# Designed miniproteins, single chains, continued (3): the designs that were tried, part 89

Each design is a single chain, and the fold is of that chain. pLDDT is the mean over its residues in the fold that is shown.

## One batch from the design tools (miniprotein)

Design m11277
Fold by ESMFold2-Fast:
Structure m11277 (fold): chain A 97 residues (1-97)
Amino acid sequence: ALAEEVVALAREAARAALESGDPAAGAAAAIAAAGVAFLAELVAERCPPEVAREALARAAELLKKAVELAKAGDAAGAIAALNEAVAALDRALLACL
């Protein structure tokens, strides 16, 4: 459920960034969103439930920020927030392995 929310938010942020009309910014956002989706599923599957909930909740907050920034026309800020979500999930996954 929370992993599904994280994936949906990443997809929404990438779509909003793509709608900016800058192909390079759109591509960067799409790559970051794919990374979020991949890592969110691994965190949900492989981390202890408590660690997974904390990491996914943090990612969800960062992705909500990414969506808001992308909709406001701040593609660079949205990409930065997406990359912060990737980093947070990556750190959590490495701590679980």
Scores: mean pLDDT 84

Design m11278
Fold by ESMFold2-Fast:
Structure m11278 (fold): chain A 66 residues (1-66)
Amino acid sequence: MEKQIEVLRESMEESLKTGDAEDQAFLEETKDLPPEEFLKKYISYVLTRAVDRAIEINKERVEELR
């Protein structure tokens, strides 16, 4: 299953390269990690960003009502 894990990593790295500056910074920080470790950190990163984005959207909506 090594080839399958490598394909998943390459797909995720491509997604990060086409993302924003935070995605690119995450890719740079994790580029030397083994595929399994990279996948674990990637999942954690995506979940954390989803929560942070929800908080930011709520703050922006309050400000935009001015």
Scores: mean pLDDT 73

Design m11279
Fold by ESMFold2-Fast:
Structure m11279 (fold): chain A 55 residues (1-55)
Amino acid sequence: SEITEELLKKLKEIYEKEGEEAAKEYMYNWLLSLGHSEEEAKDSAEAAIEYIKKE
């Protein structure tokens, strides 16, 4: 899985301190840095933030 436990903790921290948009942008940019397409990065970033919001 590309979403590691450490990454999820970092996203939760950003979400709590800077909000949903900042957390999505962080994940999106991280996925782009790994070579994912814009569409893949957006989809995965949204899914990760929805997962965090559930918890």
Scores: mean pLDDT 79

Design m11280
Fold by ESMFold2-Fast:
Structure m11280 (fold): chain A 62 residues (1-62)
Amino acid sequence: MSAAERAVEAAAKAKSAAAGAAAIYGHNQDGGPESGRRAVEALKEAGASEETVRGAEQGMLS
């Protein structure tokens, strides 16, 4: 949990679609689609930019 939260916070602060997609990739590899949804929610809670959130959402589709 802590490591996943740190990855999400780092992605939010990076303000980049690529960082958002990378965070989702790690979550999906471990927990599948539900983990990806949770990562997107955590990014939104962390105040990530719209671009970072969209990158994460696109990462879930890839």
Scores: mean pLDDT 62

Design m11281
Fold by ESMFold2-Fast:
Structure m11281 (fold): chain A 59 residues (1-59)
Amino acid sequence: MLADIRAALATLPEPLSRAQARALLIEHGFSEAVADLILSQLPHPISRAQLLAAVESLL
């Protein structure tokens, strides 16, 4: 899961929009509520490193 998210992030333009980050999390098995919780902790715009760190903190 985390490795798949990292690989998918490498294909996306940076910085990420919240909509792009949310879609990525849901595609990789997170619920909408959990995706929204993760994203609420991140600044705009979102970097790949920030998103990965937030996901890793919940696993």
Scores: mean pLDDT 77

Design m11282
Fold by ESMFold2-Fast:
Structure m11282 (fold): chain A 66 residues (1-66)
Amino acid sequence: MEERIRVLRDSEEASLRTGDAEDQAFLEATADLPDEEFLRLYIERVLTRAVDKAIERNKERLEELR
């Protein structure tokens, strides 16, 4: 189990290293966390960002008429 979690973390960290400043900040903030805690926070971040983007897109569609 731990080996599988580590492999998942390494893959996601590699993706984040090629990302933007917020991705780099997330890597810095989570660098010392256990793999399970890292993945929990990563999943929460992905879900939060997806929801926020959906909300922003809907608001932009309404605001472009103003």
Scores: mean pLDDT 73

Design m11283
Fold by ESMFold2-Fast:
Structure m11283 (fold): chain A 65 residues (1-65)
Amino acid sequence: LSLELQQEIAKALAYMALELAKKYATKEQIEKAEKLVEEALRYAEEGNIEKANELILEAIKVAEE
C-alpha cells in the first residue's frame, strides 16, 4: 500500500471509531475517544501510520469499556 492510501485508511478508521463511540459510549468515554482520534489523525497526517493505528485501537477500547 502507498503511504497516501495508508493515511486515508487510517483516517477512515479513526472516524469510524468516533462514530461508534458516539452511538454506544458514555459522554466521558466519547470525550476520551475524541482526544485519541484527534491524536490518531495527527499521526496519520504526519505519516506515522503505526502510531495512528495504535491510537485508533485505544479509542475503540475506551468506547467498549
Scores: mean pLDDT 80

Design m11284
Fold by ESMFold2-Fast:
Structure m11284 (fold): chain A 60 residues (1-60)
Amino acid sequence: MNTLVITTSNEEQAEEMAKILKELDPSLEVEVDGNKITITSEKSIEQLIGLVLRAIGELL
């Protein structure tokens, strides 16, 4: 398993990004703690980064 931690600008951004990530891949274990998002998955770090970039695009 791989774990990726992302820090956003605020809790609202973290919550919205977590929702988008779960929509993109329901197999992701996503936890929100304030403005931080912790993603745990069997996917590679490269695949997780790709999903994060996609989620950022959905927020733009």
Scores: mean pLDDT 82

Design m11285
Fold by ESMFold2-Fast:
Structure m11285 (fold): chain A 84 residues (1-84)
Amino acid sequence: LPTPEEIGDGAIKEAERREKEGDYLLAGDLYELAGDSYYQAKNYKKAAEAYEKAARAYEKVGTPEDLKKAEEMRERAKIYRELA
């Protein structure tokens, strides 16, 4: 069974692929999943980095809903950087 850190690593790899294809919404969702998975692994540094990438992806989608998600991701990243 994959560990939370392995799930996070897989989600980052798929998110980077989707981002290169221009699928910023799916990339954002996958980066958010990676952040959640790294948080479960107590890897706060990787969780913060994943949430920052999720925020940038949601900002590129540009809808009001996704811009709000981006702000939430940036706030989570800030909190978890202080725990790292």
Scores: mean pLDDT 89

Design m11286
Fold by ESMFold2-Fast:
Structure m11286 (fold): chain A 95 residues (1-95)
Amino acid sequence: SRTQKVQDIIAELMPKIVAALKAGDLEKAKEYIDELIAELSKYLPPKVAQRLAEKMKEILAKYEAGELTVEEAITELDRVGLEAVMAARLMELEE
C-alpha cells in the first residue's frame, strides 16, 4: 500500500537524519532530508512532500538558532514523519 511504502521510507531515512543531527552534521542531515523528499514524492504529491520538507528544514533552522535542543528537534521531526504517514492514508481513502 501507499501508506506502507511511506512508512518503510521513513523507517529507513529518519534514523539516518537523527544520527546526523546527534553527530552535529547538519549538511548530512539536509542531504538525508532531500533524499526523504525524493522518495516520498513517489507516493505522495510533490507539493505535499515539499511542505513536509519545509517543516523539517524549519526544525533544523530552529535547532541551529538554539531555539530547540537536539532531543526536541528529533521529536518534531518524528511528528513530521507521522504527518507523512497520515497524508498517505488520506490519499488511499481517495483511491
Scores: mean pLDDT 85

Design m11287
Fold by ESMFold2-Fast:
Structure m11287 (fold): chain A 78 residues (1-78)
Amino acid sequence: SKEVEEKVKKAMGEVQELVKKALEAEKKGDLEKAKEYLEKALKVLEELRKFLEESEDKDEELIEAVERAIEEVRELIK
């Protein structure tokens, strides 16, 4: 449980940094870099979802929350 929580906190921290970089790139008019950062954030979220699904300590609410975050990032990329 604690190991899963630590993994989630680390991954979500990385996603937050990538989203901030994407927003900074958008403000500079660099839409291509913004998209690259969002695609990296998506990859981190997809790896996190896979980790949670393979975990012995499966948390369905947490998996669903990560899936919602994946959908939100995908909408931003389109």
Scores: mean pLDDT 82

Design m11289
Fold by ESMFold2-Fast:
Structure m11289 (fold): chain A 98 residues (1-98)
Amino acid sequence: NPLLGEIGKITQKGLETGDLVGAYREIAKLFEENGDLPLAQLFRQYADLLEQLDQLLEQNGPEEQIQQVQQQAQSVFQQINNSILSEMQEYLEQQKNL
């Protein structure tokens, strides 16, 4: 799957450069270009929350706000995982019925 290959490359580059925010924004754009607007929106929300977390950490922001943004990021990441797993499950069921 070319899409999974591109996601893998973007993620690896983000890990190597430390630019995870940029990596997730590129993944969001990739999903948008492939017509998956709900997944694109979730990845953008996740990237925005990671950027907000980075800013709070750099500015020594209040611990309560840091924890709140971390919880929001984890919630969005869980939504991404649930959406991807649902799409993979539907794809596998379609393949089994063919």
Scores: mean pLDDT 79

Design m11290
Fold by ESMFold2-Fast:
Parts: C-alpha cells; structure tokens; sequence
Structure m11290 (fold): chain A 68 residues (1-68)
C-alpha cells in the first residue's frame, strides 16, 4: 500500500542518516533490510518486472558497500 511505502521511505531515511553517522555493520544491515523491503513494496504496487527489482536491489547493495 502507499501508506506502507511512505512509512518505509521515512524509516529508510532515518536509517541512512544513522548509517552515515556510525558506519557500523549493524546500521548498514538495518538500512539494507529496509531498502530491500521498500524495493519489494514498490515493485508489488507498480507491478515492476523481476529484472527491474533485481537491478534496484543490486544498486542498493552497491551503495551500502560504497558507504562502508
């Protein structure tokens, strides 16, 4: 639902700020978890292709590795 997506976006933004401040593996894991859940929720809502979802997940994992 849109409400679920909005909540996940807000939580992802908070997790991103925490990760930038701490650079910890636990905060990186939480950010990745929320980002993957957001990607799934958006893909389900917008009926995105499996290829588009996999690309979004790959980009997210790359960004997390780059921040650490």
Amino acid sequence: SQEEIDELRARLDEAYERLKATKSEEDAAEFLRLGLELARAVAEQQNLSPETLELAKAILRHEVRRLL
Scores: mean pLDDT 84

Design m11291
Fold by ESMFold2-Fast:
Structure m11291 (fold): chain A 55 residues (1-55)
Amino acid sequence: TPEEELARVQERFAAGSVAVDADLAAGRITPEQALARHKALFDEYAAELARVRAA
């Protein structure tokens, strides 16, 4: 259902954000890399929301 697809999209975005924050806290990535990954996650989230809403 569209609701299940939306929930999955939201869960993926949340999980991705947590992973970026964890990598930054562990020193595995720089603040610049964290910013770039956060932007990529948001762009993907927006694109997935548009696809779900268009279906």
Scores: mean pLDDT 85

Design m11292
Fold by ESMFold2-Fast:
Structure m11292 (fold): chain A 62 residues (1-62)
Amino acid sequence: LRVGEIVRAVEDWTAQGPDELSLKKGELLKVLEVVDESLARVQSLTTGRVGLVPVSALERVD
């Protein structure tokens, strides 16, 4: 993943902490920060909300 990249949620995912963002499968998000190989901060393009999500729940779009 790269900062500024548009990614898609591959599955529904429920936030497990206060800094995390729940995802809906097919949701488009912008990568704001890559924290490590397992965690990224993203902004939902549908809701505008920002939060941490697992990298495994995201895929690159063309």
Scores: mean pLDDT 82

Design m11293
Fold by ESMFold2-Fast:
Structure m11293 (fold): chain A 72 residues (1-72)
Amino acid sequence: ELEKELEEVSKEPRKKQLEFLAEKMIEEAEKALAEAKSEEEKKLIEEVKKVLEELKDDPEKLLEWIRKKAAE
């Protein structure tokens, strides 16, 4: 399912590909939030989800944020 969606999106402009990735990351964050057992985990996931939701309409800022977090 993800592979098929990725194949379809791969023919879209770069912006659409980044939007697709942001949406998938938000879905995964929602799943992780439901499974989280510690307050620290929930807080971290909630913060990540908020940032992704704000940045999904600005893919360039989303990439900058991801790079920043990956460097931490």
Scores: mean pLDDT 70

Design m11294
Fold by ESMFold2-Fast:
Structure m11294 (fold): chain A 75 residues (1-75)
Amino acid sequence: AQAYYDEGVRLAAEKRYEEALEKFEEAIRLDPNFALAYYNLGQVLLALGREEEAKEYFKKALELNPNFKPAKRLL
């Protein structure tokens, strides 16, 4: 799971958003409790203009890990 997540982060940094989505989806398939993968999938969806879908993934990430770094919710 971690390897797919790391690859997704790198692809997103390169603006290869569609490929990044595939990697994050693989990460959550292998580890459905991987809050970071849901969070970053949401960020990539925002970059693609899919705000409604992004919000759903952010919500799932917070539900999975309420102790997740909340600083980003203060944007």
Scores: mean pLDDT 77

Design m11295
Fold by ESMFold2-Fast:
Structure m11295 (fold): chain A 100 residues (1-100)
Amino acid sequence: MDQAQQLVDQAIRLAQQGRTVDAFRLAIQAVRLYQQQGDYSTAVGSALSVVTTVRRAGGPGADVALRGIQQGQQLMQQGDYQQGVDTTIQGLRDGIRVTE
């Protein structure tokens, strides 16, 4: 769905501008939309793209968020797709928390 991709593109632009919290909030919205579509791989991949952009821009919380995404990827490899995406969302929330 085009709306989820638009949120990812917007989150990446915000991440490049150093707006880390806003970027992670939009990333969470995009991940949830992909999850609702059953596109679990794109959900986790989109979160990774936003977090790596935040990290390159020197934004705080990126390493915390990346840890959650890596745990989510491991769960997906085990066939736990829904839990993998939920863990990815929690990683983004943890990234927001340590940034504030």
Scores: mean pLDDT 87

Design m11296
Fold by ESMFold2-Fast:
Structure m11296 (fold): chain A 57 residues (1-57)
Amino acid sequence: SDAEARRLIAEGERALAAGDAVTAARLFSQAASIGTGELRERALAGLREALRAYARS
């Protein structure tokens, strides 16, 4: 679960860096649903950034 959450966060960060806000939002949302504690918090922060990036596009 923790390893899967970290993998999804890393993939979301790569998608966001590539300008793919939609894919990033999906990946961070998945990470938040399975992550707990700090991993969930990191995933939710990533999701907020992805949604802001999408709103600007």
Scores: mean pLDDT 86

Design m11298
Fold by ESMFold2-Fast:
Structure m11298 (fold): chain A 73 residues (1-73)
Amino acid sequence: SLEEIEKKLKEAEERVEKAEREVKELREKLAKETDPEEKKELQKKLLEAEIELGVALIELGVYSSILNKLKNK
C-alpha cells in the first residue's frame, strides 16, 4: 500500500541520517588519530559505515521513486 511505502521511506530516511552521522564521526576520529594501527582499524570501520550509508541511500532512492510514481500517475 501507499502507506507502507511512506513508512519504508521514513525508515530509510532515518537510516541515512544515522549512517551519515557515523561516517562523519569516524572521519573526524580518523583525522585526529596519530597511531598507524588505530588508523587502520578506523579506516576499516569507516569503509563499513560508508557501505551502510550507500545501502541506505539506495533504499531511500528506491522508495522515493516508488512513492513519486504512485502519487504522480
Scores: mean pLDDT 85

Design m11299
Fold by ESMFold2-Fast:
Structure m11299 (fold): chain A 60 residues (1-60)
Amino acid sequence: SMELVEEAARLAREAAELLRQGRVEEAKTLFDKAVELARQAGDDTTALVIEAELRRMLEE
């Protein structure tokens, strides 16, 4: 569970960096994976934070 949360956080950080570089589709793929891993770990807070960060960066 903790390993999944750590991997989710790592993927979210990599995705945010890709999005800053304009690599939008690659970033979305990694954000989706990060959210899924956080949900699998039962860490709803981390999943919500990742989803909120993606929405903010995409201006949804």
Scores: mean pLDDT 80

Design m11300
Fold by ESMFold2-Fast:
Structure m11300 (fold): chain A 61 residues (1-61)
Amino acid sequence: MKEKMEELKEVAIETARELGLDVEAVEKAGKEGLEKGDIKLFIEEVVKAMPTAYVEELVAP
């Protein structure tokens, strides 16, 4: 579980960096979620730092 959470954290950080989002916020959210030991909390915290709307701006014409 921890290894998968670390992989998800790394992917989220790289994605945020590529999209020009707040990488520090994503890193903090990911680490806090991982330390709390719940993968659902980890995902929720990361998603809060990475608004879906920005992804849509890149994908949708």
Scores: mean pLDDT 65

Design m11302
Fold by ESMFold2-Fast:
Structure m11302 (fold): chain A 72 residues (1-72)
Amino acid sequence: GAMAAPAPFKAPKVTLPDDPRLSPEERAERIARMQKAVEAASQASKDWVARGGTDEQILTAASEAARAEAAK
């Protein structure tokens, strides 16, 4: 299988529970938005790890990246 070793911050796969109130298109849009925010957080965490950042700096950068992406 593919190597799935944990990263310092691992971007989880975004899944939504089956909700009949959401259209297939609305569900796909929400998943895509959440996935982009998670991926932005993961990228920010990797950059700070490469720079020797602390756990607090990594978490802060990841949180800020996710919020910035969600605000677009």
Scores: mean pLDDT 70

Design m11303
Fold by ESMFold2-Fast:
Structure m11303 (fold): chain A 114 residues (1-114)
Amino acid sequence: MKVEELAKTLLYMLGVEGVVPDTDILLEALELAEKAGLDLARVTRITPDSDPEDIRRLASVFGVLADKLGLDREEVAREVRRLGREFGVPEEVIEIVVDGVLNPDPEIEKKALE
C-alpha cells in the first residue's frame, strides 16, 4: 500500500535502521524538500536525536507529499505510529513526526505548492 511505503520512506529519512524506503517516493520527497527550501545535506543527516524542529520540517514535506499522492494524512500518521513503535523509535519523536505530517509547516507547504 502507498501509505505504508510513504511512512517507511519517512522513517528511513529519519535515520531509522532496518527500514527499507520506496525509491520513487524517496526521490519525490528529496525533490519536494529542495523545492521547499530545505538544505538536502542537512536533511540527509537527520536522525531521531536531531533538533525537533528539523524532524518536524522533514515530516511536513511528507505531509505535503501525501496530499500530492492522493493519500490521507491521518492514515499516514497511523502508519508512522505503528511502524515507529515496531522499529523502536522513541514515542516523543513519533509524536513530533505525526504532528509534522498532520499539520505541515506553513512555509514548507507554501513553497512546495508553488
Scores: mean pLDDT 85

Design m11304
Fold by ESMFold2-Fast:
Structure m11304 (fold): chain A 76 residues (1-76)
Amino acid sequence: MMQQALQSASEVAKLAAEGKIEEAKKLGEQKVEELSKVDPDVAEALKSAVEDILKLAEQGKYEKLKQGAEELDTAV
């Protein structure tokens, strides 16, 4: 489950880094909902990560989002 949360956070961050904020938000909400049915603690961690990603995108910090996505992708 943690592996799926990291993968989902990476995917949301990549969409947000591309300026696809609405798509990133929808994907994040979907992945949190799916995880909450299996592992609520991991779902809460993903929810927090998605909130942080969306805040960075709102502030226009796309380079930081791109770096974060690469780090999450490497961590798997």
Scores: mean pLDDT 77

Design m11305
Fold by ESMFold2-Fast:
Structure m11305 (fold): chain A 79 residues (1-79)
Amino acid sequence: MKEEARKLLEKADEYAKKGVEAFKKGKYEEAIKYLEKAIEYAKKAAEAAKKAGDEELLKGAEYAIEVLKKQLEEVKKKK
């Protein structure tokens, strides 16, 4: 399960990077979609980490969710 949670966090990071790039290009609607996808994968990673009993990985995933939610709010303000 530790491996599964890490792969889900890698997916979250991939979508977060796509969201940031879309935001830099002024594609706010696309940026929102990518950031929402990143949050979805980070939430799945948190669930996988919780099932595995990996408290450090769980806290990492929860922190990623918090950061991504703040990024999403910033993009929505630019709409």
Scores: mean pLDDT 83

Design m11306
Fold by ESMFold2-Fast:
Structure m11306 (fold): chain A 78 residues (1-78)
Amino acid sequence: SAEELLERGREAERRGREAEEEGRRLLEEGRRLLAEGPPEDIPRAVGTVLRGIGLIEEGRLLRELGRRLREEAERLLR
Protein backbone atom coordinates (compact mmCIF):
# COMPACT_ATOMS: atom_id res chain seq x y z
CA SER A 1 0.00 0.00 0.00
CA ALA A 2 0.97 3.65 -0.32
CA GLU A 3 1.17 3.95 3.49
CA GLU A 4 3.58 0.99 3.69
CA LEU A 5 5.79 2.54 0.98
CA LEU A 6 5.80 5.86 2.86
CA GLU A 7 6.80 4.15 6.13
CA ARG A 8 9.54 2.15 4.38
CA GLY A 9 10.76 5.37 2.77
CA ARG A 10 11.03 7.09 6.15
CA GLU A 11 12.89 4.07 7.58
CA ALA A 12 15.34 4.07 4.64
CA GLU A 13 15.95 7.83 5.05
CA ARG A 14 16.60 7.41 8.79
CA ARG A 15 19.02 4.50 8.29
CA GLY A 16 20.69 6.42 5.48
CA ARG A 17 21.31 9.41 7.74
CA GLU A 18 22.71 7.15 10.48
CA ALA A 19 25.06 5.47 7.98
CA GLU A 20 26.24 8.85 6.61
CA GLU A 21 26.92 10.15 10.14
CA GLU A 22 28.88 7.02 11.10
CA GLY A 23 30.75 7.16 7.79
CA ARG A 24 31.73 10.79 8.35
CA ARG A 25 33.02 9.95 11.85
CA LEU A 26 35.16 7.10 10.46
CA LEU A 27 36.42 9.28 7.61
CA GLU A 28 37.55 11.98 10.07
CA GLU A 29 39.16 9.35 12.32
CA GLY A 30 41.01 7.79 9.38
CA ARG A 31 42.21 11.19 8.14
CA ARG A 32 43.47 12.04 11.64
CA LEU A 33 45.31 8.70 11.85
CA LEU A 34 46.94 9.33 8.45
CA ALA A 35 48.03 12.84 9.52
CA GLU A 36 49.16 12.04 13.09
CA GLY A 37 49.88 8.31 13.22
CA PRO A 38 53.12 6.38 12.66
CA PRO A 39 53.87 4.86 9.21
CA GLU A 40 53.08 1.31 10.43
CA ASP A 41 49.45 2.42 11.04
CA ILE A 42 48.90 3.57 7.44
CA PRO A 43 47.11 0.33 6.31
CA ARG A 44 44.70 0.52 9.28
CA ALA A 45 44.09 4.24 8.70
CA VAL A 46 43.43 3.63 4.98
CA GLY A 47 40.99 0.84 5.91
CA THR A 48 39.15 3.22 8.25
CA VAL A 49 38.91 5.88 5.49
CA LEU A 50 37.57 3.32 2.99
CA ARG A 51 34.99 2.05 5.50
CA GLY A 52 33.89 5.65 6.10
CA ILE A 53 33.53 6.31 2.36
CA GLY A 54 31.55 3.08 1.94
CA LEU A 55 29.11 3.99 4.71
CA ILE A 56 28.61 7.51 3.30
CA GLU A 57 27.78 6.03 -0.12
CA GLU A 58 25.49 3.40 1.45
CA GLY A 59 23.72 6.18 3.36
CA ARG A 60 23.23 8.25 0.22
CA LEU A 61 21.79 5.26 -1.64
CA LEU A 62 19.40 4.54 1.25
CA ARG A 63 18.25 8.19 1.29
CA GLU A 64 17.72 8.05 -2.50
CA LEU A 65 15.71 4.82 -2.04
CA GLY A 66 13.62 6.56 0.64
CA ARG A 67 12.95 9.49 -1.69
CA ARG A 68 11.87 7.17 -4.52
CA LEU A 69 9.60 5.15 -2.22
CA ARG A 70 7.93 8.38 -1.06
CA GLU A 71 7.47 9.53 -4.70
CA GLU A 72 5.90 6.17 -5.60
CA ALA A 73 3.57 6.40 -2.56
CA GLU A 74 2.50 9.93 -3.63
CA ARG A 75 1.91 8.68 -7.19
CA LEU A 76 -0.36 5.88 -5.88
CA LEU A 77 -2.40 8.40 -3.82
CA ARG A 78 -3.23 10.44 -6.96
Scores: mean pLDDT 87

Design m11307
Fold by ESMFold2-Fast:
Structure m11307 (fold): chain A 64 residues (1-64)
Amino acid sequence: SELEKLEKERQEIAREIAEKLREIGLEFEIELKKKKGELSDEEAKRIREDEALREELLAESSKL
């Protein structure tokens, strides 16, 4: 039915938005730490390139 199709499309859009928000959140945390002087440009690049470091930064921010 059309309602079932719309619900599936809604869930897919929500997933895509959640993934984009996660990336935005990561960039926000990197820029915030750079503004505080807690992170250099070289360290920021390392975090962007390393999945484990990205996850650690996001986990740290979620505790605040």
Scores: mean pLDDT 76

Design m11308
Fold by ESMFold2-Fast:
Structure m11308 (fold): chain A 84 residues (1-84)
Amino acid sequence: DKEKVDKIGELLKKAGEAYTAGDEETARNYIRELFKLLGYSDEEIERIFAEKSLPEILGLATREYRKLFDRETGERLSLEEVKA
């Protein structure tokens, strides 16, 4: 689970870096891979890319990552409290 969240974070970082560099195609490819890891189907991903701009897609991916990160970090903090 943590490894999956870490991989999603890495893909989001790479997508943001590509977007900032003006490489929108590379940014889209990283976001596509990220959404697949989130459990989105190819059809759902194509719909998102058809309906939303790249900044909106990056915003969506960032929100989904934050939800997973918060869930994962909440679990880790609970385990640290038990050990303290």
Scores: mean pLDDT 75

Design m11309
Fold by ESMFold2-Fast:
Structure m11309 (fold): chain A 95 residues (1-95)
Amino acid sequence: SEEEKIKKMEELVSRADELYRRTLAEVEQTSDPEERIKVLEEAKAELDRIHEEFLKIMKSIKNGSRESANLFTAAALRLVGLRFELDIEIEKLKK
């Protein structure tokens, strides 16, 4: 159903937020700059997979409300924002 698709998309955004939080915590516990970069790059790859799954579900919704469309847009922007934050963290480590 459309409702099940919306719920799955919300779960994907929650997974992305949790991935981001865990990644930053792991980076803080890691002393080696090269290993920190590796952790962030692996998180980016997983985030890209989550975003791709999100977009596939979004494109499959044909009869959503405008409210749902606004939530989908906000969620998609959140995923892009998390990707950008990971890029900033990598840039800082490259000095």
Scores: mean pLDDT 82

Design m11310
Fold by ESMFold2-Fast:
Structure m11310 (fold): chain A 67 residues (1-67)
Amino acid sequence: SALEAAAEAAIAEARAKIAAGDLAGARAHLARASALVLEYYARTGDAEAFARRLAELQELQAEVDAL
């Protein structure tokens, strides 16, 4: 779906910003990814996909917090 593709793109951008040491950029893309993941869950009810994405976002947040 377009929401899944957008969430994946936002996650990839967050990872790129983390690798670059860009804290502000990493936070912005992580916030966007979180919003897209929540919207996907709201529209599909796919709890399994939501749980997997939430775990990924939590790992990325820990990496951002370590910058």
Scores: mean pLDDT 85

Design m11311
Fold by ESMFold2-Fast:
Parts: structure tokens; C-alpha cells; sequence
Structure m11311 (fold): chain A 78 residues (1-78)
């Protein structure tokens, strides 16, 4: 189901965020951030096909993860 796929995307996003917190290489950090953006796009498409309140809550958690990832990314030295 779309909810099961959304839960898998949320789990993957959380794992990527934890990896990003430990990352010191800017190019690798860019790769991790792009993967999170891809997950958010896929989650939005899944929710458009099968709208649900639970799916919208997962999407909001994914958006929070992406915002946290952006803040972590900004802290990496240029």
C-alpha cells in the first residue's frame, strides 16, 4: 500500500539524516541531501495517488527531516 511505501521512505530518510549528521565531506553531504529531496518528491507523488491523513503526517515528518538536513548542511565548512 502507499502507506507502507511512505513508512519505508520515512525510515530511509531518518537513516540518511543520521548519516548526514556524521558527514564531513561536502560532496557526499550534497549526495545525501539530494537523496532526501528525491524521497520527499516520491512521498508527495504517493500521497497524491492515495491521499490519507496518516500519509500527510508522514509527509510532514519528511519535510521536518529535510529542513533539519538543510541546517546541518549549512554548518559544513565551504
Amino acid sequence: SALEELEKLLKEAKEILEELKKETDILKAIGLLLRLIGILIEARLLLEKEPSKEGEEILKELEKILEEAKEIFKSIPE
Scores: mean pLDDT 84

Design m11312
Fold by ESMFold2-Fast:
Structure m11312 (fold): chain A 58 residues (1-58)
Amino acid sequence: SKVEEAYNFLKENVAAIFAESGKRVPSDEELREMAEKIVEELGEEFSKEKAFEYARSL
């Protein structure tokens, strides 16, 4: 599903971004919630590339 695609992408990228900024690394549940929100906000526009840009903006 698109949520699983976003979740996997967040797990690889956003966790590293959070660690680099000295913030707490989100839990798996929090990353899944973020993935759901990304898919909801992007909707029809959802793609790996769009999810990546969104994650970078966090």
Scores: mean pLDDT 70

Design m11313
Fold by ESMFold2-Fast:
Structure m11313 (fold): chain A 88 residues (1-88)
Amino acid sequence: RPPLDADEALREVLKLLDEGASWMEFTSQDPDASYLDAVLLDPEGRPLGRLHVRMTPEEWTRLVEEIAEHVRRLREAGRRFPPIPPPR
């Protein structure tokens, strides 16, 4: 898969959250490669989508803030998010 930019990654994460994703597993950003890999899981731990992303630390900060805001809105709408990741 070609790497996504920050805006593409945000759109995909928000889409997967709307589709039922409740957890996201990220590898830490590589300082030399500026990349992230992520898997989004449903509440049962089933994979809904995978991302390969290249972004700056500033873009990462914005993405985390936007995801947090969307999760907050989904929680206010009655969706449940588990406090710990589902078992693999």
Scores: mean pLDDT 70

